# Designs tried in a protein design run: designed miniproteins, single chains, continued (2). Part 98

Each design is a single chain, and the fold is of that chain. pLDDT is the mean over its residues in the fold that is shown.

## One batch from the design tools (miniprotein)

Design m7419
Fold by ESMFold2-Fast:
Structure m7419 (fold): chain A 72 residues (1-72)
Amino acid sequence: DEEGIAFVRALAAGDPEALERALKIMNLTPEELAKLSIDEIIHRLLVEGDLPLVDPETLRAAAEAIKRRYAP
């Protein structure tokens, strides 16, 4: 799934549109997101978001970008 891989890479790069879409995909509010660890956000992206497996560095960067955007 090239679109899914490109989406995770966009999240890792801090793309604002991708970050907004990620909250909707994970079905989380910013308050709920603030309570999650980086590993829990990765789990939500892969399982709840049905996103493809990419390298661990990119997944971690994506989760960190999401948390930084909505739960600083």
Scores: mean pLDDT 76

Design m7420
Fold by ESMFold2-Fast:
Structure m7420 (fold): chain A 89 residues (1-89)
Amino acid sequence: SEIEKLAEEIIEKINEFKEKNPNATQEQLSNAFSLILEETVLERYPDASTQEQVDLMLEIADLIVKKHPEFEPYLPTVREMADMIRAAP
């Protein structure tokens, strides 16, 4: 599915970030993951509503964690970013 393809793209991008930044902290990795997720959804669905974009971000993040449990510590940062996007003017 499209969502599964986006999940794989995001996993590839965060793994590239990790390779380029071997000393990155957990906080830096969580922030990078959330930004990659946001950028990927906005690029693919630029005309979607804010709520639809947020729902897609959360769905993709949950799918990534289901397949790759090592990304579970990144979910709180993704949820915080989702809340900030919804609150933006």
Scores: mean pLDDT 86

Design m7421
Fold by ESMFold2-Fast:
Structure m7421 (fold): chain A 82 residues (1-82)
Amino acid sequence: MGLSKEQLREEADVLIKAIEEFIEKIKKAKELSASEYAAAGVLIVAAEIQAEWLEKAGLTEMAERVRKAAEELKKALEELKK
């Protein structure tokens, strides 16, 4: 059941793009609303879940890309605190 390896890659690419777009939003805005912080948290959780499923499917390189995107988002959020 569930997503094929091809579909898992497609979903991962969509998530990576969403995270990258959010990071650009953070860079431009310098401040986030409570709802935007919540959205960032959801993206981080989604990235961790998808990375686990990608690893189980043998898509280790894609799992690493997803985790890297989540780490960059976490760094962008930490920079906002400065």
Scores: mean pLDDT 80

Design m7422
Fold by ESMFold2-Fast:
Structure m7422 (fold): chain A 96 residues (1-96)
Amino acid sequence: PKGPLNPLKEYLLSLPGVDEEVAEGFVNGKLPIDPKEFKELRDFALELLKIPGITNEEAAALVRAIRKYGKDATPEELAEATGISLATARRILEKA
């Protein structure tokens, strides 16, 4: 879609675990997620924030990685997509 999506971008940025890249990607169609699907992924990211050592930025990157690779993403794929350590990615997937 084309046009000014500023109100949607502002709403997305108000959600925990959503950074500017995730919000911009969603509104520009680079992250083609329906609002309902995005809410489900955001809620998953909030659950991940209960794991010690996860930041809001890392949770947002995990939402992006799960959208790209799906729930069957390997620890290696998550680490590569998010920039977190392989050990951290493995711990997250084992706890999820």
Scores: mean pLDDT 59

Design m7423
Fold by ESMFold2-Fast:
Structure m7423 (fold): chain A 114 residues (1-114)
Amino acid sequence: DALEKAMRELLKFLVENKDKLSEEEFYEALSEKVTEIAKKYKLSDEEARFLAHVVVSLLDADKDNSGRVSIEEFVKTMKERGIELSEEELELIKKLLDLDKDGYLDYKKFAKLK
């Protein structure tokens, strides 16, 4: 699935770069990376926007910079941004980030998996 591969690549970029760049530099690099990934995987504009919102919402919901966000807080943050997740979109996010099946999305743990 192109969207799953794109999401995996973008999440890896997030973890590899978040702590290396300033907030401003990171968001500029994120915008460029989303454009690159969208072209590479032939994503629609809607799919590319979805990927960007997922990453930004994970960062916004991660108030303590632990890399760990509850699914409830993540869904709330997405809704506050005007994005209502489909069941399929939420299942994709849980498949990639709720690795412990405990209701928490862990993007730092995701990056440690090969």
Scores: mean pLDDT 81

Design m7424
Fold by ESMFold2-Fast:
Structure m7424 (fold): chain A 100 residues (1-100)
Amino acid sequence: SAKREKLKELFKEALEKILEVVKKYASEEAYNQLKERAERLLEEVENSDLSEEEIKQKFDDFAVYAYTVVAETSSEEETKKAAEEIEKIARETNKKIDEV
């Protein structure tokens, strides 16, 4: 459906934005780990009959995981900056998904 394709596009854009934040503030190893996980999630969402609620949940889970990886691999100051940007991306993405 057109709604489902729009949700997939928003999900992909949101993951790419989170990865850009991680690339700025985390190690290259952390970025590569999250990029691999993001690619697997995109394949799952693109090739599965997931509901809107399941897509939202997978996005929220990824955002939390990204924060955790940054917190484990970066300074406190870098983690704080990453957390603020990730939270903003998550809020804006969830709002856009609700409007589809």
Scores: mean pLDDT 81

Design m7425
Fold by ESMFold2-Fast:
Structure m7425 (fold): chain A 73 residues (1-73)
Amino acid sequence: AAERLEEAAKLFESMGDYDIANVLRQSADSYRTDGPDSAKKVAITSLLTLADEGKISIERAIGVATYVLGLID
């Protein structure tokens, strides 16, 4: 799970999505320290914050969150 989150972060960086890549790395770190539920909370909260700040669309935030939850489960 953490390894898959780090690989996903590299993919988003290659697309220029640095904010999303940073969220994925923080989620991977949280997974290693506190486990899957903490990683999910970090990912969801951070992606919703990016959408609230106007850095990504709400549709993008939901899509990425769904993808990330699949990587953790």
Scores: mean pLDDT 81

Design m7426
Fold by ESMFold2-Fast:
Structure m7426 (fold): chain A 85 residues (1-85)
Amino acid sequence: RQDLLEQLGSLFDQLMELTSQLPPADRGQMEILLQEILYNLDDPQKAIDLLDTMIDFVRQSSAPQDLKDQIISLLNQMKSLIQQM
């Protein structure tokens, strides 16, 4: 009965705030991946695969480690919510 989509929306908002702190090149790629995830929310497995792609991308970025850890934490929380849908 809890709206998992409202929880996902809150996590997407937090993710957008954190990705705005990334270098411009990394930010653009993250925005593209995030849009692909939003388009594939009706396919949970594809959405999870895209989230894993984002996690790998963030791990390889030149961003500060604390920012990477925060973004990866949010992406893992989003994966957990999508798995419950």
Scores: mean pLDDT 81

Design m7427
Fold by ESMFold2-Fast:
Structure m7427 (fold): chain A 82 residues (1-82)
Amino acid sequence: MERLRRAAELILEAQRLGSEALKAGYDPELVAKARELALEALRLLMETGGLASLEEADALLQQAPGSKDPEALAEALAAVLA
């Protein structure tokens, strides 16, 4: 669960920064940071789930219900990977 909780925290932070970037008129620094955090989260999902690609990790993330609570998101990710 530690890796999934970390992935959930990274996903939520990436979503927050992405939202801020949009409101700041696509600030390239915020966009780059959001993208980097999202890629790190997808990599953790790929490694934890034994997935072949980042695209597969993204597809699994889309199956998890959206949550602003990292613990709830981590549980959803664990359920999708099981």
Scores: mean pLDDT 77

Design m7428
Fold by ESMFold2-Fast:
Structure m7428 (fold): chain A 67 residues (1-67)
Amino acid sequence: RKLSEEELERALEGMIAAVEAGDPVAAGFGAKELREAGAPDEVIEKLVEHARALGQDEAAALAERYV
């Protein structure tokens, strides 16, 4: 099932919040899920940028693999 733009934005916000709360795995796992749901590269790049801004380099690298 393809997610709507609203659903993609909500999912991205939730994953960013999880990374901010100290769950770095959420960035990598979230990128994989967004990619499988048909998210464009720009949405995944946004997740990668937020992970890097938080110093979550491992999470950012995992998410970047799905760009």
Scores: mean pLDDT 71

Design m7429
Fold by ESMFold2-Fast:
Structure m7429 (fold): chain A 80 residues (1-80)
Amino acid sequence: GTDLSLSSLDQVEELARKAIKTGDVKLARQALVGLAMLRYGMDPSALKRAVELAPKLASGEVEEEIFEEIDTLRAILEAE
């Protein structure tokens, strides 16, 4: 998107937390695709990886990795 905002990242973080809490792969996919789009735009490789990671986020396997990526992007957006 042309407008990157902290509010969009907050929505991604909330979706990721809900996905882990409920084990919902669909919510995990929505969160990870949103994160990939905010960080890399419409990059097909990043979007494909987001879809492939969705079951692992829902199971909690990549929880720490994904929240570290969210924190990194938050720091980048706040520095602008």
Scores: mean pLDDT 80

Design m7430
Fold by ESMFold2-Fast:
Structure m7430 (fold): chain A 82 residues (1-82)
Amino acid sequence: SEKEKIEEINKEVIDWIKEKLNKEYTDEEFLELLKKLGSNPGQGEIDFLKWVYDTFKPDEEMKKKIEELIKLLEEALKEQQE
């Protein structure tokens, strides 16, 4: 249930970031970060999401999705350290 929710939000956030990158950036490094976010996200991907939140000025709906995804990923990383 929680994993399915993370995967759904992650897909929506990735699709939105890809749309923004296609319009504003052609940087291969950002595409690699998006690829890793979709497969095995770590602290670097969380930091990237925080940067995206501050930089791309998402609408209120997307802000909530990014905030929820960051929270879920931070909680998952903390559980790996227990």
Scores: mean pLDDT 69

Design m7431
Fold by ESMFold2-Fast:
Structure m7431 (fold): chain A 82 residues (1-82)
Amino acid sequence: SVVDQVEQAINDFLAELKRLVADPSVSAEEIMKKAQEKLAEIQALLSQVTDEADIAALEARTAATVAEIQGLLLEVAEELAK
């Protein structure tokens, strides 16, 4: 289902973001560019989810993962601001 695709895309985004942040050869600018591309992909999938119950279930299942992604993106943004 599209809901399963969104959940998988969010999980894949966290895994990729953790990999990029751990790699000292990847710049903060490159990480942000890749993050923006992945966010656009996730947003395109999310636009197909119109059922309120599916949205609520997705939010519940992904809340911790999304919070972790947001924390990592904030860390990368702070590094770019230096």
Scores: mean pLDDT 84

Design m7432
Fold by ESMFold2-Fast:
Structure m7432 (fold): chain A 79 residues (1-79)
Amino acid sequence: ALAALSEEERRRALEEMARRIAERIREELGLEVEARVVDTEAGPVVHVSLPQEGLTDEDIDRIAEIIARVAAEVEAAAA
């Protein structure tokens, strides 16, 4: 669904995704992370910056689950 959007609409969906990812990570894990949209040659993508210290493997797995869940929610809303 995201691939079918205009560049502007896709960027807005990714910005919403980045915002929700950061918000959910803060709410569920109490961690402050930076999530932002960055432009690449393949188009805009969500980049999540994780701190090098203070994260366990379990925290990283939970962050990945939150990202996947939010991505699915945003894709469903965009369809």
Scores: mean pLDDT 76

Design m7433
Fold by ESMFold2-Fast:
Structure m7433 (fold): chain A 121 residues (1-121)
Amino acid sequence: MDKIREIMRLIGRGVSAKLTAYGLLASPEQQPYLDAMRDLAERGLRLAEEAETMDEARALLEKTIDDVLYAGGLGGLKVGTVLVEAAMDVAKLVRESAENPEKAPEIAEEAQKLAEELLAA
């Protein structure tokens, strides 16, 4: 769990940084939706970090991704391919870790790499 929590912190930092960058390009009409996306991402990822089980962390991460994408869609926003793809890939890896506990260390390492790529992009 500690490794998954660390990965979720890295994803949270990357998401916040990307949403801040999008804020500089957004119209005034889109800004409330970007603010909502950022708040949803920060709250959901924080709850996922506090999860006691991998299944709980996975459910919270999946819900957070869905909520962020929904808010962006309401504002007509394209969040960006890198952010969306990385978030989906992390959600997939968290799911695979829950289904195959013996592979969890390898899956956590791949999720860490994707989180670092999200921050670097």
Scores: mean pLDDT 63

Design m7434
Fold by ESMFold2-Fast:
Structure m7434 (fold): chain A 94 residues (1-94)
Amino acid sequence: MKIEVSVRTEAQAKAVAYTAAEVSAHTGEDIEVVVRLESGLELTFRIKAAKKGETINVLVEVDGERWETLLTLHVQESGKLVLVEENPSSALAP
């Protein structure tokens, strides 16, 4: 699934990434999200679907540069996502 959204801030872009991970966990689909910030910066998030007991890695690419891991989430047996790691030094950090 491919989704395009416009947001004002990097914090809103991260919220979109979390929401996309939840949608991926619920649907079992791989998701790509293109996020355009008010600054004109473009972020691409890629999320590969995972099953219960597995981890979801949210990858981010900034303006066509290299991919990096933004978030790692664990899919619990209940289907709930739990944050394992967040990269504060990603391209989304100040």
Scores: mean pLDDT 74

Design m7435
Fold by ESMFold2-Fast:
Structure m7435 (fold): chain A 89 residues (1-89)
Amino acid sequence: SEQKELYERILERIEELERLIRELRELYKDDVPPDLERLEEAFRELVNLLNRLGRGEIAGSPETLEEIKRLVERINELLARVREQLANS
């Protein structure tokens, strides 16, 4: 029950992040900063990993959970950088 609530909250945050990334992409159009491209790549890797986990194609092993954690940390760092770049433009 609690794990299911956590998973649902993660999915909601993922949907919010996807929308934010799309809005950032539209703001930059063809002049996309490298950090935004890296953010999009890391986000796609996270979504792909979560989808495979949700389908039971991979186990929720400690290694998989650590990979998810690293991707989330990278996404948060890149998102902060892109937001700071926008605020200074």
Scores: mean pLDDT 77

Design m7436
Fold by ESMFold2-Fast:
Structure m7436 (fold): chain A 81 residues (1-81)
Amino acid sequence: SMREKILERLLEWAEKNLPWLSEEERRFLAEKMAQFLMEKAEQLGLDEETIEEVLEKFLELAEKDGFMSEQHIDEAIAEVV
């Protein structure tokens, strides 16, 4: 599913960039971010291609700042949509 693809990519990012967090903490953060992105995507009626573009921009913003946040998802949506 799209949610599973998003979660996998967020977990990979967290493992690389947040190694000081436990595996459980990284999973919790990734699941929270995936849920927020999917909820916003449903509210805005985004197709899979647009969701993938938002995910790429979100990861770009997270990489720049060194952390993941819901604000980064909102910023990614504003830039892509």
Scores: mean pLDDT 89

Design m7437
Fold by ESMFold2-Fast:
Structure m7437 (fold): chain A 100 residues (1-100)
Amino acid sequence: MKEAMDALFERIRAELAKHPELQALYDEMVKVAKKLIEKNKDKFDPSKRDELLESVEFGIALLLVEGYRQGKTLEEIREDALDYLADVFGVSKEEVEKEL
């Protein structure tokens, strides 16, 4: 199962790399996720931090690629990514936007 997930993530990352604007948005959202993890480090087990980050990175990549495939605009995809991060960390969208 892990090998299948890793292979899927590699395929998703390869798809992102074909679209510089999606890759840039992915890099921005991952940077925000890392800041949110540090600010909320008291809310979760430090030993699971790497697993949480990997899960969030995968979720962002999937959301971006699927949004693009559905014909969403970059602005709509960006808003979906911010909503995703707000939901994952249990914070407001405004709090996520402050980390941009």
Scores: mean pLDDT 79

Design m7438
Fold by ESMFold2-Fast:
Formats: C-alpha cells, structure tokens, sequence
Structure m7438 (fold): chain A 92 residues (1-92)
C-alpha cells in the first residue's frame, strides 16, 4: 500500500539523527505526497508536523553552534555522529 510505503520512508528518515537530513527527506516526501491523490490528508498533516519538528531541531542546533556551544551540548539534541558532523561543517 502506498500509505505503508510512505510511513516506512518517514521511519527511515527519522532513523537518521541529523535534523538537516530529516528536513531534506521530509520536504521531498511532503512535496510528492501533496501531488499524490491516494495520500490521505491525515498522512500529509503527519508529514508536515514531523517536518516542523525537524526544522525546529535544526534551528536549535544552528543557534547552539552560533553561540559557541560544545559538542556535548549539540549531542543532547541530535546524538553523537550528527553532532560531530554539524560541528565539523560549521567550524570547517
């Protein structure tokens, strides 16, 4: 079922702890879902909510890095690998 495939894609996107990857993945998925008549409005709203949550998390990580936060503070939001990647990209 298409809805089952979309829900599995949401799960795979959320398994990546990097909020930038989540924003990209959910944005693409939302665009496709809105153009697909078989996708329920409820599922579109679920994707929109998850995208808002990912954007808020990304904004928090960016604000912490701008404030000179340590790796440990970023790890509290996104986990170790994503935190190391964000710090490297911001300061590299």
Amino acid sequence: SLEKEIKELIKKIEENSDPAVQVLGLSVLLTVAKKTPEVSEELIEEIEKKLEEANEKLARVEALLEAGASLAEVEKIVGGEAARRAVAMYYG
Scores: mean pLDDT 79

Design m7439
Fold by ESMFold2-Fast:
Structure m7439 (fold): chain A 73 residues (1-73)
Amino acid sequence: AEDLIKQAEELKNQGNEAFKAGDYDQAIDRYNQAENIVKEGYESGQISLEDYIRLSNEIGVNALKAAVMKVTA
């Protein structure tokens, strides 16, 4: 559980850094990788529902923002 949460948070942070740099393609890629880890961790019982909801919402909102910026910038 700890390793998966750590990996997801690291990918989320990499996505946030790419977003701040204006690299929306890289941001979306990193956010999608983080979402996959969180989803798989929850489905395997390694991540709690609370952590899944928290991380999934944060990653999903940021991924949507990056997608909007990519097509509107």
Scores: mean pLDDT 83

Design m7440
Fold by ESMFold2-Fast:
Structure m7440 (fold): chain A 59 residues (1-59)
Amino acid sequence: MDWSQYRGKSKEEIAEAAIKYAQKYNWSPEDAVGNIVGGAGLPYSVFHEVLPLVKERLA
C-alpha cells in the first residue's frame, strides 16, 4: 500500500482511513493506525492522538 498519501492529512482523515482498513482487513485499531503512521513516516504523537478515535468508533 502507498501510505505516503496520508502525509498532510488531518487526524480525522487518518482515523477514517484506519477504520476503513481495520474493517476491510480485520486489523486491530493499533495495527491499522500503526501501518498508516509508520508507512507515511508520521510522528509517533499522531499514532497516540488518532488511536483513541479509532478505538471509540470500532467499539
Scores: mean pLDDT 81

Design m7441
Fold by ESMFold2-Fast:
Structure m7441 (fold): chain A 88 residues (1-88)
Amino acid sequence: SHMLEEKRLQIFQEVDDLLQSDPDIEVAVGKVLDYLEKLYKEAKEKKDYDTILTIIEVLDLLTRVVPNEELREKAKERREEIRKELGL
């Protein structure tokens, strides 16, 4: 639907903006992780599973592109926790 496509696009745009917000990739990724945590809390309260699936997609992307091992592991752990809550 138009609303789902627009919401997904907004999330990816915000993530891209945050990744471009700092020349230090570790700082930029930290901002993305903070954004996703806030978004997840709101989506969970609203039972907005489409937003939660988009959050999982972004976390998966971070595990592939982030050079910092600690941040990759944090993204992986959070992805697996959320997937487990959804029975995925």
Scores: mean pLDDT 83

Design m7442
Fold by ESMFold2-Fast:
Structure m7442 (fold): chain A 130 residues (1-130)
Amino acid sequence: SEMDELVEKLKEKFIEMAREYLKEHRPDGKMSWSEFQQFLMEMFIPLDEEFMEELRRKFKELAPDGFLDLEQFEKLIELIVELLVKKGISEEEIRALTALTLEEGRRAIEEGLSPEEVFARVKAKLRAAA
C-alpha cells in the first residue's frame, strides 16, 4: 500500500540520520540514553510519555551497559516507526518527517520553534517542490 511505502521510507530516513548522528557525535559508535533523547528532539519525532517509556524499556533490554551501538540504535528506530503508526500518524506527517533534516531540526530548536511551526515550514517546502 502507499502507507506501507511511506512507512518504509521514513524508517530508512531515520536509520540514515541515526548513522550520520553517530558518526558526527559518537565516533566510538556508542550512544547513551540522554544522547538518544536529544536525537529524538532534533528529529521532532512526536512521541508521548507512554511511547518514551516503551522506548526506555527497549533501550535497557538492548543496552544493559547503558550504551547503544548502531545495530541496537536501528532496532530502536524500528520501534519508533511502529509506535508512530500505532498512534495513527498521517501520510502528510510521515512525508514531513521524511523531508526534515537534522540540520533543519537543530536550527528550529535554536530558534525556539514549535513542532507545529516546523512541520508547517516543511509542508510548505514540499508543496513548493511539487
Scores: mean pLDDT 80

Design m7443
Fold by ESMFold2-Fast:
Structure m7443 (fold): chain A 61 residues (1-61)
Amino acid sequence: RLREIAEEAARRATEAHPQFRVEVDPETGEVSVTPLDPRTSPEAVRAAVEHAQRLLRELRE
């Protein structure tokens, strides 16, 4: 269940933020966001992380 939820959250976050590589650890639920463009603003990275974390939390409900 958690692995499937993590995969779904990562997929949705990547679709919402295609300029980022979003990964979710299925065991810990830790979100990792890597910008594909190193010039991406820190604010955009933070927004992507927060979005992925919210999706993960919502999908667990």
Scores: mean pLDDT 74

Design m7444
Fold by ESMFold2-Fast:
Structure m7444 (fold): chain A 80 residues (1-80)
Amino acid sequence: MEKIEEIRKAAESAPDPELREAFQRLADVMEKAKELGFGDEIAEQALGLVRRALEDPSAVPELRKAADYFEKLIEEYKKL
């Protein structure tokens, strides 16, 4: 998935370790979502958040909150 690749590249080039960690978590969540069949839905939203955080560091808390939310969503789908 091209969108996951873009997020991983953003993580590799991010100057802030917290930002890198958040981007890596989103990429990992997207890979899990792809495995479960709804990767496209999460990918569009995640990529938008990544781009916003790259332009405005004040968006990093929102990015991490979204990663937490998607991770919980994936965990629930794995249980079903």
Scores: mean pLDDT 73

Design m7445
Fold by ESMFold2-Fast:
Parts: C-alpha cells; structure tokens; sequence
Structure m7445 (fold): chain A 73 residues (1-73)
C-alpha cells in the first residue's frame, strides 16, 4: 500500500519535471519493499529515466538493469 502511494507521487513529480521529488518518491517506493515485482521494476525503470534526464547515464543504465532483472527473474 505505501509503496504504491510513493510510486504514484514519484510519477506525478516526474510528469511535472520535478526530478528531485521524483527521485525521492521512487526511492521510497523501492525502500518500502513492495511485494509486487512489477511495481518494484517500474520504480527502478522510472528512476533510471530521471537520471537519464539529469545527464547521469551510468546511474540510469544501472537502474534500468535492475528493472529488467526483476521482470525477467
């Protein structure tokens, strides 16, 4: 329940280009250890997109790898 709320707040921040808030909420969603692996993968994927928008390609690639590993596990 809490992970889903944090994920939705992160999505709203991302849509508003508020990348600092987006990182904060996606990280909170991940840290909440959601039982839904798709939610966890989506949080990592969007966190990667935020880092890509900030020009931090290496961090973006790491988060996208984590998202892929979760979905293909």
Amino acid sequence: MEAEKYYEEGRKAYASLNFEEAIKYFQKAIDSKPEDPELLADAYYLLGKVYEMLGKQQQADEYWRKAREIREA
Scores: mean pLDDT 84

Design m7446
Fold by ESMFold2-Fast:
Structure m7446 (fold): chain A 88 residues (1-88)
Amino acid sequence: MERPLSTAEQIVLDGARDIAEGKEEATLRLVVGPDETPEQAVRLAKEAIDYLKKNLGVKKVKVEVLPGTDSPEARERAERVQAEIEKL
């Protein structure tokens, strides 16, 4: 019933935490749900990375993609998203 946080919102919150801890490098943790396409997740991650660098002055961003469910299909999807983000 409650709407979960969007992928972009979750990425920004994770990055903000690392910045608040005084780290020069932000680690974003993206959970890919079963209803998200790899392309959509990559696009949202890119927008969040741009936001952190441009608005919060983060110099380096690492993205960790996590499966939304404990299934082989979810893990494969997460690995695909991770690979595409690493190409950016």
Scores: mean pLDDT 67

Design m7447
Fold by ESMFold2-Fast:
Structure m7447 (fold): chain A 108 residues (1-108)
Amino acid sequence: SDEEILERLLKEITEAVKRAGLTHVSEEDIRKVLEELLKEDPLFVRHVAEAPEGSLGRAIRLADLLGYIAQKLGLTPRERFILAYEYAKSLGLDDTTAIHLALIAALP
């Protein structure tokens, strides 16, 4: 269900935010952005959540989702970099790959 998808993404993103040290971003802030996105573009949210774990497709879609959330939360390019880096590391990606993903997520 959409609610189960939202709760799963919320958990993953909240943990990445905590690891990134973004203490000014609450779980409630993330939830509101995800709820708005699910209402505005439910197909995009489902597409991100249903991509197989460990696939390149999931990594790309999650980077797009993190970029959207970071923009809606008003995060700086530096904060977007740190968030994407910590998220990529949580997925088991190596430092070089995590840095490349983080650079992409920090783009305007």
Scores: mean pLDDT 78

Design m7448
Fold by ESMFold2-Fast:
Structure m7448 (fold): chain A 69 residues (1-69)
Amino acid sequence: MTFTGEVRYMVSDGRSYILSSSNPATEGKELTGESPHGPVVAESVPGGLFRAFADGNPVLRGTVTLTEK
């Protein structure tokens, strides 16, 4: 699943993740971004998986990708 947001940072590495303009994606850090469905927060978990939330509710489990508009 892909969320599209307007962020200045490009999402690219061996994993899919969400990054925000105020919090560049860094392994072991909280990652934030925006989607057409609202703000999304992702956290890294062991094994390179990510869990994403929208409005405090779990949205995705596993790999999350945020693409720059």
Scores: mean pLDDT 39

Design m7449
Fold by ESMFold2-Fast:
Structure m7449 (fold): chain A 56 residues (1-56)
Amino acid sequence: GPPDSRTLLQVALDLARADPAASVEEIAAAVQRRTGASPEQARNAALAAKALLGLL
């Protein structure tokens, strides 16, 4: 089934912490590869993760 938003956010946070220089698009693509999330879900998680870490 599709991953839940909490799981997507956690994956995006881990990715953003590992590479703070990565773009939203790069993090979203990595979230999609790891979770099978839709492009929209992955992009939303990537944006939220970077915002929470002060990287936007």
Scores: mean pLDDT 84

Design m7450
Fold by ESMFold2-Fast:
Structure m7450 (fold): chain A 98 residues (1-98)
Amino acid sequence: SLAEELRQLVEELKKVLTSSKPLSEIQKIGIEISAIYAAVLSFRDYLSKNPELAELLERLDSLIPRLRKAIAEGNLETLREILEETRRIFDEILRILE
């Protein structure tokens, strides 16, 4: 299923991005968020054809300005909040695709 392909792509991207590097907590959070966004963006044209999925994609896009600010400021607490929200949206995308 596309849901399984998206889950697999996120895990593969995380492995590539974490290979051979000792990582800070901020870097680990950034990699997971980046992996989810990259996976979803890869299927954006397909996902956006479903209005419910399109709304979830818009919710992800709405997090980007807050994410940029949190990264620039090194705000670990805000980055954790954004990660949790990103995970919730991704889980909802996967549920709709199943």
Scores: mean pLDDT 83

Design m7451
Fold by ESMFold2-Fast:
Structure m7451 (fold): chain A 88 residues (1-88)
Amino acid sequence: KFVELLTELLKEVARKEYPDASEEEKEELEELAEKTAKALLENGTVELAKKLLREFAEAQGLPKELQEELLKLFEEAVKEKPPRPIPP
């Protein structure tokens, strides 16, 4: 369920910050959000998820403003119910 929630949150941020985005861009954002949420669920590492989100957004040519909003939303979602990570 967390993956679905995070994916929907990321999609909503994209709609708010980039409402003029094309359907193709929205699909890319959905894939990015799902990949990021899945990586977080499997590894439990915010750093890995943020790195993937940043790199993918850059590769897709998303506006820097949108990239920053996606990262902010992701961090907020994690902070709302963060498990305590075991340090390496």
Scores: mean pLDDT 62

Design m7452
Fold by ESMFold2-Fast:
Structure m7452 (fold): chain A 92 residues (1-92)
Amino acid sequence: AEVPALIAALTSPDPEVQARAAYELGRLGHPAAVEPLIKLLDPSADPRTQEAAVVALGLIGHPAAVEPLRKALTSPDPRVQTLARAILGALE
């Protein structure tokens, strides 16, 4: 399974690698990706990585993502805020 390799890629120092891994994990929809993706919602992370994590968590649709996505509504990035609001509307 590609999931362990993709989860490892989420810890890459390259935000582009992190974002690609997040999108791929979202498409696979595996629950094991939920906690690693939630960690990418850290406000100190690159906004591109945060946006990818929000989208990926929305694609997986796991209820454990609801509270972390609510916290993402306070992100200084308007795109992260907009994506988090849209995904929360779909999950709740």
Scores: mean pLDDT 80

